# Designed miniproteins, single chains: the designs that were tried, part 21

Each design is a single chain, and the fold is of that chain. pLDDT is the mean over its residues in the fold that is shown.

## One batch from the design tools (miniprotein)

Design m706
Fold by ESMFold2-Fast:
Structure m706 (fold): chain A 86 residues (1-86)
Amino acid sequence: GEMAERAIKLAEEAKKLAIEAIKYAQQGDYEKAKELLFEAEIQLGLARIQLGIAKLINDDPELIEKAEELIKEAEKLIKEAKKLLE
């Protein structure tokens, strides 16, 4: 329920921030891209914490699975953003 839903929202926010970081990096705005990437990593970290809590309390298994998928998607986007800023 609530913990898995929080993990989903945080992972979705991390994805949005990572996508925006990629966009700014492609435009040559590396300072803005780095700021957005930093925020994306914070949101991803919080999503992982909420997912961990959801698993410990045996929260909704379908929502846990959805949160895990969104976290993996956010991780891939953050990795892509990091490559552009290398």
Scores: mean pLDDT 90

Design m707
Fold by ESMFold2-Fast:
Structure m707 (fold): chain A 67 residues (1-67)
Amino acid sequence: GPMRGDMAAASAGAAALAAAEKEYPDARDTATGTAERLGDDEGRGTVRVGDKVYEATMTFEEAKALG
C-alpha cells in the first residue's frame, strides 16, 4: 500500500543523505533532497550537495531490515 512505498522512499532518502554526510558532514543543513515512491513497496532518495549527487533505492523489506 502507499505507506509501504512511502517508508521505502523515506529510508532511501535517509541512505542517500548518509552517503552525502560521509563526504560532507554538514550535508543535512546544506543539501537539497527528494524522496520518491516508485511503487507500493519501493522508493528512491536523491540528495545533492553542490555538484555531487547521491542516490539510493530501497524496497520496503530492505528499509524494514535496516531498522
Scores: mean pLDDT 78

Design m708
Fold by ESMFold2-Fast:
Structure m708 (fold): chain A 87 residues (1-87)
Amino acid sequence: MAEKARERLRIIFGGAVRVADATSPEEVRKAVEETLKKLQEITDKESAYRDAAVAAELGAHIAELDGKSPEVVQAAREIARELREKA
């Protein structure tokens, strides 16, 4: 279980960074979808959706602190909400 837990955390933090680095709502969605796909390979659907939502929300927070456009921040938060609803 320890290796799966570490891999999940690596995917979550990597996803958050990719979301924060996005320059458009479309890039945010792509970053989140890639993160979700990787999570689905190593955990159950419900956990994958919850973890992807955490990555999106963390990415939104990093983007906001970094002064990224409101559109990127809002897109990441909306996607996080959608993912939580599907978990």
Scores: mean pLDDT 84

Design m709
Fold by ESMFold2-Fast:
Structure m709 (fold): chain A 88 residues (1-88)
Amino acid sequence: SQSDQVYDQMSQVVNDVVQSLVDQGQYDVARQVSRQYYDMRTALVQGDWDGFMQSVDRMVDLMQQYGTQQQVNQMNQFRDLGMQLVRL
């Protein structure tokens, strides 16, 4: 479905960001992003769209605080995909 395609794209973006953080030695930040992604998925399964977007926003905030401009751009793309998923 279209929602499955958007979700798969979101998973690819977050996995790429987490891998880039690990490659940079930012293990604590990578763990925090992974925790927010877990909370996001939990909210999605429960139909909690407010909790879903809160977790997305926290992942963006983590990249704004600790990430490179490229990682911020990737997380902004992730948020845009999340907003598309909510609207489907």
Scores: mean pLDDT 89

Design m710
Fold by ESMFold2-Fast:
Structure m710 (fold): chain A 133 residues (1-133)
Amino acid sequence: ALEERIAADPSDAVAWARLGNELASQGKYDEAAEYYEKALELKRTAQRLVNLAKVYLFQGKYDEALKYAEEALKLGGERDPFALTTLGKVYFEQGKYEEAKKLFEEAIKVGGGAYPIVTKDAEENLKKAEEKI
C-alpha cells in the first residue's frame, strides 16, 4: 500500500504524489493539497505543481492556483501542455476569457498528437472560452 511505502521511506516523493492523486479523485482536496505539498518539498516537478494548482482551482483558491500553474509552466520549459491548459482554466475562472483562449490555443499547438488527452481537454475549454467572448 502507498501508506506502507511512505512509512518505510517518508522521502518517497512519488508515493506522496500518488496518495495525493487518490485523494483528489475522491474530492478530498484539502488532504490532496497537503500530500502534493509534501511531494513538492521532497522534489519539485512541473507535474506536481500542475496537480496542486488543479486542487486549488477546484477549491476556488484562484490566487494559489495561478501561482502554482505559473511556476509549473516556468519549470516545465514554458511549452508544457498540462501547465498551459491548467493556467488557461485559472484565467477562465477569473473571467479572463481572451487570455484563457490564447493559453488553450498554445496548449493544443504544443500538445498535438503526442498528448491526446490534454489536447482534447484544451480543445473543449477553448470552445467554452470562445462562447464567452
Scores: mean pLDDT 87

Design m711
Fold by ESMFold2-Fast:
Parts: sequence; structure tokens; C-alpha cells
Structure m711 (fold): chain A 91 residues (1-91)
Amino acid sequence: MLIEADTTFRLKSREAASKGGAIVLKKDGKPVGIGSITEVTEDGATVSAVLQNIKDGELLTAEIGSGAGKVSATGTAIVDLKNKEITPTSL
């Protein structure tokens, strides 16, 4: 599915998540999703993201940073387009 507009996703982990931080989703080393962390809660974070050519349930590489171009955590995550969730598997 192609999502070309800002869509709100729930990040199912707060690991390295900070308000005003960024998340980049990559497929085979290529960026396919870019988002901003708008809120952090006990159970995770809220992300406003633009996604391109991602399939429901797809496993992607995730990079989370606190801003200023620095990556704080790197791992993998599953993107659920139906429930608008990003679930880390190794963050």
C-alpha cells in the first residue's frame, strides 16, 4: 500500500523515542518511511509519518533518533497499516 500523506502511527516501544525525535523506516537499506515523534507515553510513542510502497505486516529496519541528525537506536519493526502500528522486534 502507498501512503503519501502524514499518517499517525503508534510506535509500540518508547526505546530511544523522544518528543521531537525522528524515525526512519528502511527496506533493503532504502528509506521507505520517515516520521516525527509527536508524543511519548509509558507504552510507546505517537509518530506522524509518510510511508511509500510498504505492505501491511512488512518487516523493516527502523532507525530512531532524538534529532540533530544523530541515530540513538537501530533495529527492526513490523508495520501494521490496518491498525496504524509500528511494532519493534529488535529495538
Scores: mean pLDDT 74

Design m712
Fold by ESMFold2-Fast:
Structure m712 (fold): chain A 98 residues (1-98)
Amino acid sequence: EEEERVRRIAELIEEALKKPTMHLSDLALQIAEAAGLPPTEEVARKLLERTLKMLGIEVDPNLGLSGLVRMLLDAAKKYGPEEVARAIVEAARQLKAE
């Protein structure tokens, strides 16, 4: 189940890297849902902020959701989509425990 979530999220990231015309906030909601969280902007924001912090990336508190997605895609270019997807699944696990 966890490996299926990682694969699905990695596929979403890979598709977004190929299609720069995709609406970034829609991608954030799709990632939250694939991670097993409610597909809301508030939840997607918390998920992406925790993921970026886990990857050692400083997050500007004034960034909108689209800005967070751009940072996530830049991390995927650097570390690979699978590594970023694994960080997302772990961040989602931590959020579910709160």
Scores: mean pLDDT 82

Design m713
Fold by ESMFold2-Fast:
Formats: sequence, C-alpha cells, structure tokens
Structure m713 (fold): chain A 84 residues (1-84)
Amino acid sequence: MSELSEEEIRKLYEELKNIQLTPDTTLEDVIKKLNPNATDEQIDKAIELVSKRVGLPLTKDTNLVQAGVTLVDLVELYKFLKEN
C-alpha cells in the first residue's frame, strides 16, 4: 500500500478547502470530487471506510455535516481512493 507523505496530506488539505462543501453535499459528491473516475464499487468501499471511522452505517446519500464527517475523515477517504 502506498502511504501518503506529509506533503501529499498538506496538498490534499488545500484541495479539500477549495471544495465548496455545502449543507447538501453528500459522501458521493465528495468522493467524485476527489476521484472523478471512481466506479460505483470504489464509492461503496469508500463509504464503508468512512462509516467505520465515524461509527455509523453511512450511505452515498448521507450528508457530511449530519454524519459528523471531518476534514481528517476526508483525508483518509482520499488515501483509500488513491490506493484503490
């Protein structure tokens, strides 16, 4: 597995800051912004990863704010998508 360097994590933080997250932004919306070529299978696997991190059974339609998804959770999501 490829590990993200501190520099890659910092660049990802800047990319995430530039993503206009609205109260209506879903997990699928963020996954597709981080990886526009993500397949439905990759999206489902990424949702499972975030669900385990927040301790709730999330779906692609889950609102990020309502789920309590943090910037750190989005970094781990990007790492997962990059490795898969």
Scores: mean pLDDT 70

Design m714
Fold by ESMFold2-Fast:
Structure m714 (fold): chain A 82 residues (1-82)
Amino acid sequence: SKALEEAEKLIKEGKYEEATRILSNLVTEGDEETKAKAIELLRKIAEKLKSEELKEKIDELIKDPSVEKKKELIELVKKYSE
């Protein structure tokens, strides 16, 4: 999808907060294939930021794809990106 391509470009540019906003929406609203790819890219961001806490927050979003969990993940990525 164009959204996944945009997120991959943002990750290459180091724009992890912006990428996470796109990817978290795809985890909550995408079909199974799109969701799986979005999760893969979110885990890639966690690896780039070297954060086990981000991996845990990604797992929380997968279990509870709510607006609250999306906001928590985005805010955490922002903290690690500063």
Scores: mean pLDDT 86

Design m715
Fold by ESMFold2-Fast:
Structure m715 (fold): chain A 95 residues (1-95)
Amino acid sequence: MLSADTYRDMADRFDSAGNRIVSLIRYARAYYLDGNYDLAIYYAQQAYDLAVQQQNYSQASTAYSLLSDSYRQQGNLDLAQQYQQRSQQYRQLAQ
């Protein structure tokens, strides 16, 4: 059983980190849809790093999927395939 102070500390950390991951993924997706793949990659990488640090494998999978899609649009098919496979691995960890 966690104390009330521990729950508040956990909520504060989840509010800052979880909201930041979601915002970074939204920025990455928005730039991807606008055809700005360099910024999509930049924000997706930041979202991935934070998601893994927080053990949020669902968001890590989403970030790697955006990296895969962005690299595919830039013609880097080998890197796109690698990120796609890693995205699928993280998706299974999230189940």
Scores: mean pLDDT 78

Design m716
Fold by ESMFold2-Fast:
Structure m716 (fold): chain A 90 residues (1-90)
Amino acid sequence: MTPEEMLKRARELVDEHVRRRGLGYEVVDERQAQNGDTAVGTVVVRLDDGRYLLGYAVRSGDNFFQGVTEFDREEDARRTADELVDSARG
């Protein structure tokens, strides 16, 4: 699985989450990284209510982790995305 596939999965998670809630959004950051057998994709979006979502997908060997987290501030969402991406860089 590639970092591009992880980013696509992260985008799909955000789309599903915001669609279910009936909210609009704007993408403010997208990142992808790979190191060895670890690949990461993250998307940060601003919701029309002024809050932020971080969608993420991580593959490490045969392990797969994904989720969506809400933040009140862009800086907190971006910091968490940076931490996830940096974990893939080693």
Scores: mean pLDDT 83

Design m717
Fold by ESMFold2-Fast:
Structure m717 (fold): chain A 78 residues (1-78)
Amino acid sequence: MKLKTFVQTVHEEPAEVDGRPVTRVTVKVTVLDADGTVIAEKESEPRLAFTPEERTRLAFKQAIELMKELGFKSHRIP
């Protein structure tokens, strides 16, 4: 079996919507094989978070969506 490692990077960018401060959240997932070679990489579309709690949830959700698109299906979700 090939051992794969995920590297998740979250980029947070200040933005404004209708004069309100919001955060644009973009997540990048890089998949490395057992030799440390990049075999897949994907970046999410930017999404707006209106609260710190939403920002955290959004980053996690985007990471899972990217992993699914890269062919990784989680069999262990609570």
Scores: mean pLDDT 72

Design m718
Fold by ESMFold2-Fast:
Structure m718 (fold): chain A 103 residues (1-103)
Amino acid sequence: MLAELHERATALGRVLALAREGRAGAEDFREAARQLEAAAEIAREAGEEKLAEELRRLAEEFREIARQLEEGADREELHRRAIELLERGLFVLGELIGRLMDA
């Protein structure tokens, strides 16, 4: 579990770096959604239902950003929003990791 969460945090960090450079594409945001859904499953198995729900909600928001980006919406605004959501996702993953280490 902890190693898997660390790998997912690393993957989100890579997407965050790309988004900060304005280089993240729709597939990068779908990757962020996949990593957040996998983390939500780990949170649910650990009994962290509120964290699982937040991670799943973040994953849904990244799928929406990916769709809007492909439909030609404002790339700069979508990247700005994605950065905020990636920082939130990394924070929630950090909380989950901390709780599992203290278990």
Scores: mean pLDDT 86

Design m719
Fold by ESMFold2-Fast:
Structure m719 (fold): chain A 85 residues (1-85)
Amino acid sequence: YRVRVVAEHPSEEAARRFGRQLELYADYLGAKASTEVKGGTLEVETVFESREDALDFAEAARAIARQVGASKIEVTLEELEVPEP
């Protein structure tokens, strides 16, 4: 399962802080997040083996975005064609 988060912030510093929080949460769930910051825009991509962890990460991303004051957030959850361990 792939989770992609795209968020816009009023500052690059806010975007980096959100990215770091998502990286820490992904690590907590046993996954590794790929983070890219361009100005106020943050893109994060993480792959989970379980749907439960993917959903947990997606909800955490939305909650953290509200806490850090993201102006726009999109969270996409994609089921991989062959989710074999």
Scores: mean pLDDT 76

Design m720
Fold by ESMFold2-Fast:
Structure m720 (fold): chain A 89 residues (1-89)
Amino acid sequence: SMELEEIARKLAEKIVKESGDLSKFDELFKKYLEYIEELRRKGDEVTLLLLRAVANGDSVGQVRRELRRLGVRVSRRQVSEMLRRVRSE
């Protein structure tokens, strides 16, 4: 879907900017797209929400509210750590 492709594209762009190697874009885009599709198949709503939040630049407060709707109760500090982790992978 367009939404999943957009998330994968934004994540690939971030890594390419950090590495300075534009030739890695297609490889990273495919990798993230496959990863996101796998998460959707598994029903891993938490990790999908975190990846979407990183791609969209959502605030810690917004992410915390959305996690709460999924039954996940975490502090703002824990949300920041979760976002950092998914962004670095």
Scores: mean pLDDT 82

Design m721
Fold by ESMFold2-Fast:
Structure m721 (fold): chain A 82 residues (1-82)
Amino acid sequence: SMQEEIDKAMAAIDAMLAGAPPEEVQKLAAPASREALAKALSRKTIEIMKKLGISIEEVLKRAKEAGVDPEVIKELEKLLKE
């Protein structure tokens, strides 16, 4: 289901933010669709921004360093600007 894919993507994002290697993050994210990844990233980014005051640019930088698909990052940027 979409929720199961989002849950898996959320786990991958948590690993990424904890400084896990790109290979580990990609393996955790692999079962999730690009749409599920973008939705999970959007949800997690909003949560982090509200709770920790971390910038959107910082989250995007970590995602790029972790090897997140450029198309997913582009979709996330659109969701966060709306």
Scores: mean pLDDT 73

Design m722
Fold by ESMFold2-Fast:
Structure m722 (fold): chain A 67 residues (1-67)
Amino acid sequence: SLSSLSGVVTVVIKLPKGKESVLDQFPVEFLSGDPLKGIYTVRVDAKDVEALREAVEKAGGEILSIS
């Protein structure tokens, strides 16, 4: 995607209900979300992906895709 040219990636995340605020800890660009399913798509700097993954997993969620 065009975001790859600037060192950012698109991440699809699944989070448990009530854990959405974990995304507020990172400089992410929110693209879309479905709070009922707990699925969120964000853009983030590639260097922050592992810290984001750790925070998501600690909250009981998972990373579904990175592109």
Scores: mean pLDDT 80

Design m723
Fold by ESMFold2-Fast:
Structure m723 (fold): chain A 70 residues (1-70)
Amino acid sequence: SMAERQARAAALLAQLRSADPAAQARAHGLVVEYVSVAGRDALPPLRELTAHPSPAVAAAARQWLRLAGE
C-alpha cells in the first residue's frame, strides 16, 4: 500500500540520516533502496545527505545524484 511504501521510505531515510555505523557501512545499498521506494521524492533528501557528516553516506548520495544527472 502507499502507507507501507511511505513508512519504508521514512525508515530508510532515518537510517541514512543516523550516525549508526551499520547504516554507514550499508550507505550505498540504503540509497539504492531509498530511491527505489521514494522515487522522485528522494531528490531533496539526497541533496541534503551530500552534506552528511558520514563520508560514506555523503559519497553514496553524491554518486546517485551524479548517475541520475542531478
Scores: mean pLDDT 83

Design m724
Fold by ESMFold2-Fast:
Structure m724 (fold): chain A 86 residues (1-86)
Amino acid sequence: PVFYPPQYPPDLELEEVEELVAALREAVERVRAGETTNAGGLRATAEQLEVLARRLLSRPDPRWQELGRELLELARELRRLAEELE
């Protein structure tokens, strides 16, 4: 199976980011189960999540900051999994 980076609108709402985090946690578990070998897709997704996380962490609202930390954690996990697929 192939893992593609998620697309998201330019102006994200809190509920959309929460949904994204939930979907990405499920996707990480599928990657851990060996259901994908697309290391490039995993790296691309990690890069997008790192950019988004930095934006969220710069906001003063603690809800956005919490989601930003979760996205950084998921990005690091995706990069690690991509390295293991090499």
Scores: mean pLDDT 71

Design m725
Fold by ESMFold2-Fast:
Structure m725 (fold): chain A 98 residues (1-98)
Amino acid sequence: MKEETERALKRAEEAIEELEETAEEAREAARESSPEKAEELLREAEELESDRRTVEEIKRKVEEEGATPELIAALNIAAVGGRVTAELARRRVEELLS
């Protein structure tokens, strides 16, 4: 449990960082794009920020309520999901800039 908790928190922290970084990349790209592309890029940034808030909320519950197996599972699922969302968003940003 203790070791599993530390790994889950580490993965969540990494997912939060990746989501935040990708959202900032999308906002940066939006500043240099046409109005139509900028709108799509800003929607991507909003989606990434929403997913980041979800991971942060579950992480906060683990820290405040204690590391139950259910919360650890939820945190791991949210962290993996966040990384997938960030990767897909990065590819979409690249496509929009092509």
Scores: mean pLDDT 85

Design m726
Fold by ESMFold2-Fast:
Structure m726 (fold): chain A 95 residues (1-95)
Amino acid sequence: ALEKAKKAAEEGKKIADQGVERGGSKGASGYAGGAMRGIGIGLDYALKGEYEKGAEEAEEYVKKGKEGLEKGDYFEGAFGGGSGWGAGSAVIGFA
């Protein structure tokens, strides 16, 4: 769980940063909204002791962020990346 959460947080941040770089204000809005959502979901799983599920959710958000970037949707890319970073970071914080 912890290893997966760390990788998802790192990859999610890179994806979100790319969404901001390419999408400007749209990417920034996606990153902020995604990070808040990811943190909330990651905290919910971590507080329940469901670290593996929290890490898997973070990985899923990273995947969606990558797909968003690939199709040129920088809001979706940054939102997915931010959500992965937020959820992964929350899981790490409660390990």
Scores: mean pLDDT 85

Design m727
Fold by ESMFold2-Fast:
Structure m727 (fold): chain A 111 residues (1-111)
Amino acid sequence: MELLEELIEHVKKLIKETTNPNKQAFLESLLKELEELLENPSLERLRLLAAGTYRLALYLQGKSEEEMIAAQVEILELEDVEELIEIIKESLDIIANSTKDFVIPDFRDPR
């Protein structure tokens, strides 16, 4: 519980410090999900947040789709709440410090 509250405060700080609107939108979405977890604890939801946040961090580091999928699968098997929170925190530091374009194409151009 206390680690989750510390993570929420860390995300709020990152939102105030970011100048990138796409990063801000992502962080605000993550903040809402973390606040919802504080009210209604769920290991499954925490796993999904950790997996999704880490996948984005790996993408920004230029990792392959195969590496991103493998990391997500591994995270979804984790049961340690402190480890999941640490994964989110480390992933957020990567996302905050990334100079890569935050515009990810959702679909391949069929043209």
Scores: mean pLDDT 78

Design m728
Fold by ESMFold2-Fast:
Structure m728 (fold): chain A 61 residues (1-61)
Amino acid sequence: GPEEEKILEEARKKLEPIEREGVRALLAGDQAALEKYIAEAKKIKEETAKRLGVDPRDLVL
């Protein structure tokens, strides 16, 4: 529904800069930064799944 679409859009917008910085860290060989961004992305996905009342494995972002 409209609320679900809004939550998914907000999650995608939050993930976009994190994924971009994660790729930058990977290319720079910054393992600590890469691990940080992986954890941040996982947290956003888990929080989004919880807000939608779905299993994180069924969540497509």
Scores: mean pLDDT 83

Design m729
Fold by ESMFold2-Fast:
Structure m729 (fold): chain A 77 residues (1-77)
Amino acid sequence: MIKEMIEKGKKIVEEIEKKIKEGVPLEELEKWVESLSEEEKIAVMMYGAYTVFKKDEKEIEELLKELEEKKKKLEKE
């Protein structure tokens, strides 16, 4: 169930991305999103949460790497 909702949300988010690249006005895009069923809206939110969680892991890794590099340079002088 959850995996199917995430996949459904992914497809909807991909459609949103395509509409943005097509130059669809934000107001029109918002109306389209509002026209989605409750299940589709929930699917989008679930995929959003999943994407944020996945990004958080990579962002933490990159931040840690940058901090380590800055520390090494500061110590070298």
Scores: mean pLDDT 71

Design m730
Fold by ESMFold2-Fast:
Structure m730 (fold): chain A 78 residues (1-78)
Amino acid sequence: VGEKVTVQFVDENGNVVVAPTEATITKVEKLSETTAKVTLELADGSKYTLIVDVVTGEAKAYDENGNEIPGKPFVGKA
């Protein structure tokens, strides 16, 4: 929590949908032994939620309104 990371979203063709953007991890919740919920706050104040499957490595991203963001999130150290 409080860590700064770079977040990039790519579509199914590998095209960058969201350019590499600095985000702060504001909350991490363990939902199950295989699933974690990560809340990110972007530099513009937008909040995103990631649901991460720790077994498969798949992640789904959701906006502030709970709508799924198409594409696969990639998270790197800032």
Scores: mean pLDDT 67

Design m731
Fold by ESMFold2-Fast:
Structure m731 (fold): chain A 89 residues (1-89)
Amino acid sequence: MKEEKIREAEEHLAKAEAYVKKMEAGAASGSYSVEEMKELYGELLGHAQEAVRLAEEAGEELGKEMEERAGKLILRAEEALEKTEARAA
């Protein structure tokens, strides 16, 4: 049902956000290696992509809104990864 797909999409987005927060904390503390941050980024991308896919199945406009929200999380994750790479260089 549409409501179930929306809820599943929101659950996947929440998991992606949890990975972003972990990456941001790791970048700030310097406690994660570049390799560890790349592994977290991969998990985040999987959840973000699934959130967009489920939202698109619920409706085109919902898919666009989810893609925008997921894109913002991906950008934050990329910034955390870049900060970790800069520290390692």
Scores: mean pLDDT 87

Design m732
Fold by ESMFold2-Fast:
Structure m732 (fold): chain A 93 residues (1-93)
Amino acid sequence: SEAEKRAFMRELLEAVFEPDRAEALARIRALLEKHGRTDLLPAAEEAIAQAAALRALDPAVFDAVKEALLGEGATLPAAQEAAAREAEDRLLA
């Protein structure tokens, strides 16, 4: 379902932005095993490394990116769902 996809994406992003790298890796591994998506482990490990590099380079930019991706409605599926609801409301008005 869309709600399950949104929850998965949010949990994935929360794990990627976890400041403790060992904790981030453990959370991602458990999440991907739960959903049968261990094929995504190499990409997820790369994303964790990129997030850590951004945090080291510019903490303010890291915080802004994290807020943009993890804020309420900030996930791609949630943003698409919100846009679809707004379009339906306009069509039915």
Scores: mean pLDDT 71

Design m733
Fold by ESMFold2-Fast:
Structure m733 (fold): chain A 94 residues (1-94)
Amino acid sequence: DLTELFESLDEEERIKLLEELLEKQKEEDYKKIDEWEKKYNNPELAEMLRELIEAAKELQLKYFRNPEEYTPEEVVKELQEKAKELERELKEKE
């Protein structure tokens, strides 16, 4: 149980574990995007998806390091705004 493991760790060790888990998730997501890019031959959209995943990872890590400075709602809002930005850029580059 990941929760039991997490509860047994010091705060510093918990943050390190979260960073490692987020990096692993990013690598898995990037592999999925690579396969999607090969299948649909759309490198521009694939690059935008990679940027969005990187931004999501950075925002989650920022929240976990400083939970008093950020609410979950603010993190979600920033991710939604970044997604809209990337969608607009994709449309403009067509």
Scores: mean pLDDT 71

Design m734
Fold by ESMFold2-Fast:
Formats: structure tokens, sequence, C-alpha cells
Structure m734 (fold): chain A 74 residues (1-74)
């Protein structure tokens, strides 16, 4: 599924952003992103296509906010 592959790509991007938060001393934000990534990955096999579209949209918003916050804190 292209949507499932996109969720996996976004989860990997979140894990990279968590590493960036950790590098700048934002451990709580890093831990929260890692927890969200792990939860999404665990539920990935159970999602319908409609749920996958919703998850993709949610993860994209979270990633955009995380990137902005990293830029402001660096």
Amino acid sequence: SPLRAEVERLVAEMEKLADEFEKIGEKTLADNLRATAAAVRAQLPTYSDEELEFVVAGLRRLIERAKKLIEEKK
C-alpha cells in the first residue's frame, strides 16, 4: 500500500526529528516523538486505508510543527 509506505516514511522522519530534539537538549520532546512513532508503527498493520489517510495527515502536521520548533530552539 502506498499509504502504508508513506506512514513508514513519516515515522522514520519523526525518529530523525526526535534525534535532533535530543541533540539540542529537548529530551521530553524527543521522548514524546519516539513514543508517538512507536505507537503508530505498532498499529500500522491494523489501519484501514481511510485510517491511513487520516494518520498521514496527522503525522505531516506534527512533523511540520516539530521542524518549526527545532528551528526556533537551535
Scores: mean pLDDT 87

Design m735
Fold by ESMFold2-Fast:
Structure m735 (fold): chain A 96 residues (1-96)
Amino acid sequence: MEEVEKVRKAIEKLIDAVLKGAPKEEIEKALEEAQEANELLLKAIEENTEENKELALKILDVLEEFIPEMEKFMTDEQIEAAKALIEGLRKLIEKV
């Protein structure tokens, strides 16, 4: 799924930026790209619930795994926004 690859690439870019000590703006941009990719993935789930639902949940698990690592490099506001997005998407997927 193209949307899954976009999410994966955005996460990899985010982790790479953090490990290199990139500016906060670059880290924020990578996070925003991951959020946009997740929105597209949600739309794909709505089109094929059974197949895409499991895939989306796996992507959310990957995102949740990175949150503790990012917490040390981001503001509380940014971390709460990321957690809220992941939780919101998980609840939407569960309802579908």
Scores: mean pLDDT 69

Design m736
Fold by ESMFold2-Fast:
Structure m736 (fold): chain A 93 residues (1-93)
Amino acid sequence: MLSEAAKEMMERMGKKLHEVLLKSNASYEQMFAALAEAVALAEAADRGDEKAIEESLARIEEILRESGASEEEIEEVIKFLREEAEKAIKENE
């Protein structure tokens, strides 16, 4: 089970991803894939695994691009997710 902080981070990340994916008319498969990567990202951040964080961010970026999200929206989402992950790592130090 994720920590309370990691659960709250996952909820914020999930909401941001859901908003962008709905705007781009993403498929259910793309939506589930993005949510699975958000969970993996939250778990990686909770562990301080910077490699796993970057791998999950890269996969989320690919899913968003395939869903038809604009490059501007993708950049904003990835920045938000990276900042959330970095904040979690810093708080666990």
Scores: mean pLDDT 79

Design m737
Fold by ESMFold2-Fast:
Structure m737 (fold): chain A 120 residues (1-120)
Amino acid sequence: MTVGLDLDALARRYGVEETARLIFELVEKGETVFLRAGDRVYTFKKEGGKIVITDLDDPSKRYVAESVEELRKILEELLAKTPPRDYAAQAARVKAMAEHATPEGRASLQALADRIAAES
């Protein structure tokens, strides 16, 4: 099971709408999704019947989505942000986050970190 996701890679393979649907399904199933977008990683969780999206480096930056359409708009906004300058530093950050994840989330975040490192 994949908990760590790369937004750029998923958008290239499936498009933004299908990526939004995949994330929505995973979160509705009770999974916590960690999504890399540019130089940031976001956490997607189900809270109070809504999907809450939090920037892991800045928890004050929060988004809320109630539908796949709202989630798609948020993902499009995240994709419009500046690409990461340092893939090695980004991979190291994602790997560090794995230490605080669930056992399944840890494996997925480590796999994501390896993929980001391979882009450098």
Scores: mean pLDDT 72

Design m738
Fold by ESMFold2-Fast:
Structure m738 (fold): chain A 94 residues (1-94)
Amino acid sequence: SLAFQRAVEALAAGKVQEAVRALLESGEELSEEVRRELERAAESGDEKEGLRAIIRFLEETGMFPKEKLEEARARLDAGDLEGARETILDLLGV
């Protein structure tokens, strides 16, 4: 997806909210729960909520290592936003 590529590029540039908006603008079939989390994160402007919503989206795809997603979440919960972002980028092959 072009929107997914834009989200990855935004995330790599540290633009978490831009990445969240790119995922929302995608034509991808999202569960209501994941869409709601992305919408909430976009409305809040909060980087931590944005990263949490992105992790939730990646979990829904079922395509990424569960251990890496759990590592990203643990870093996020500890307040390590940069470490969480780097872990997400690593699992995306960036």
Scores: mean pLDDT 84

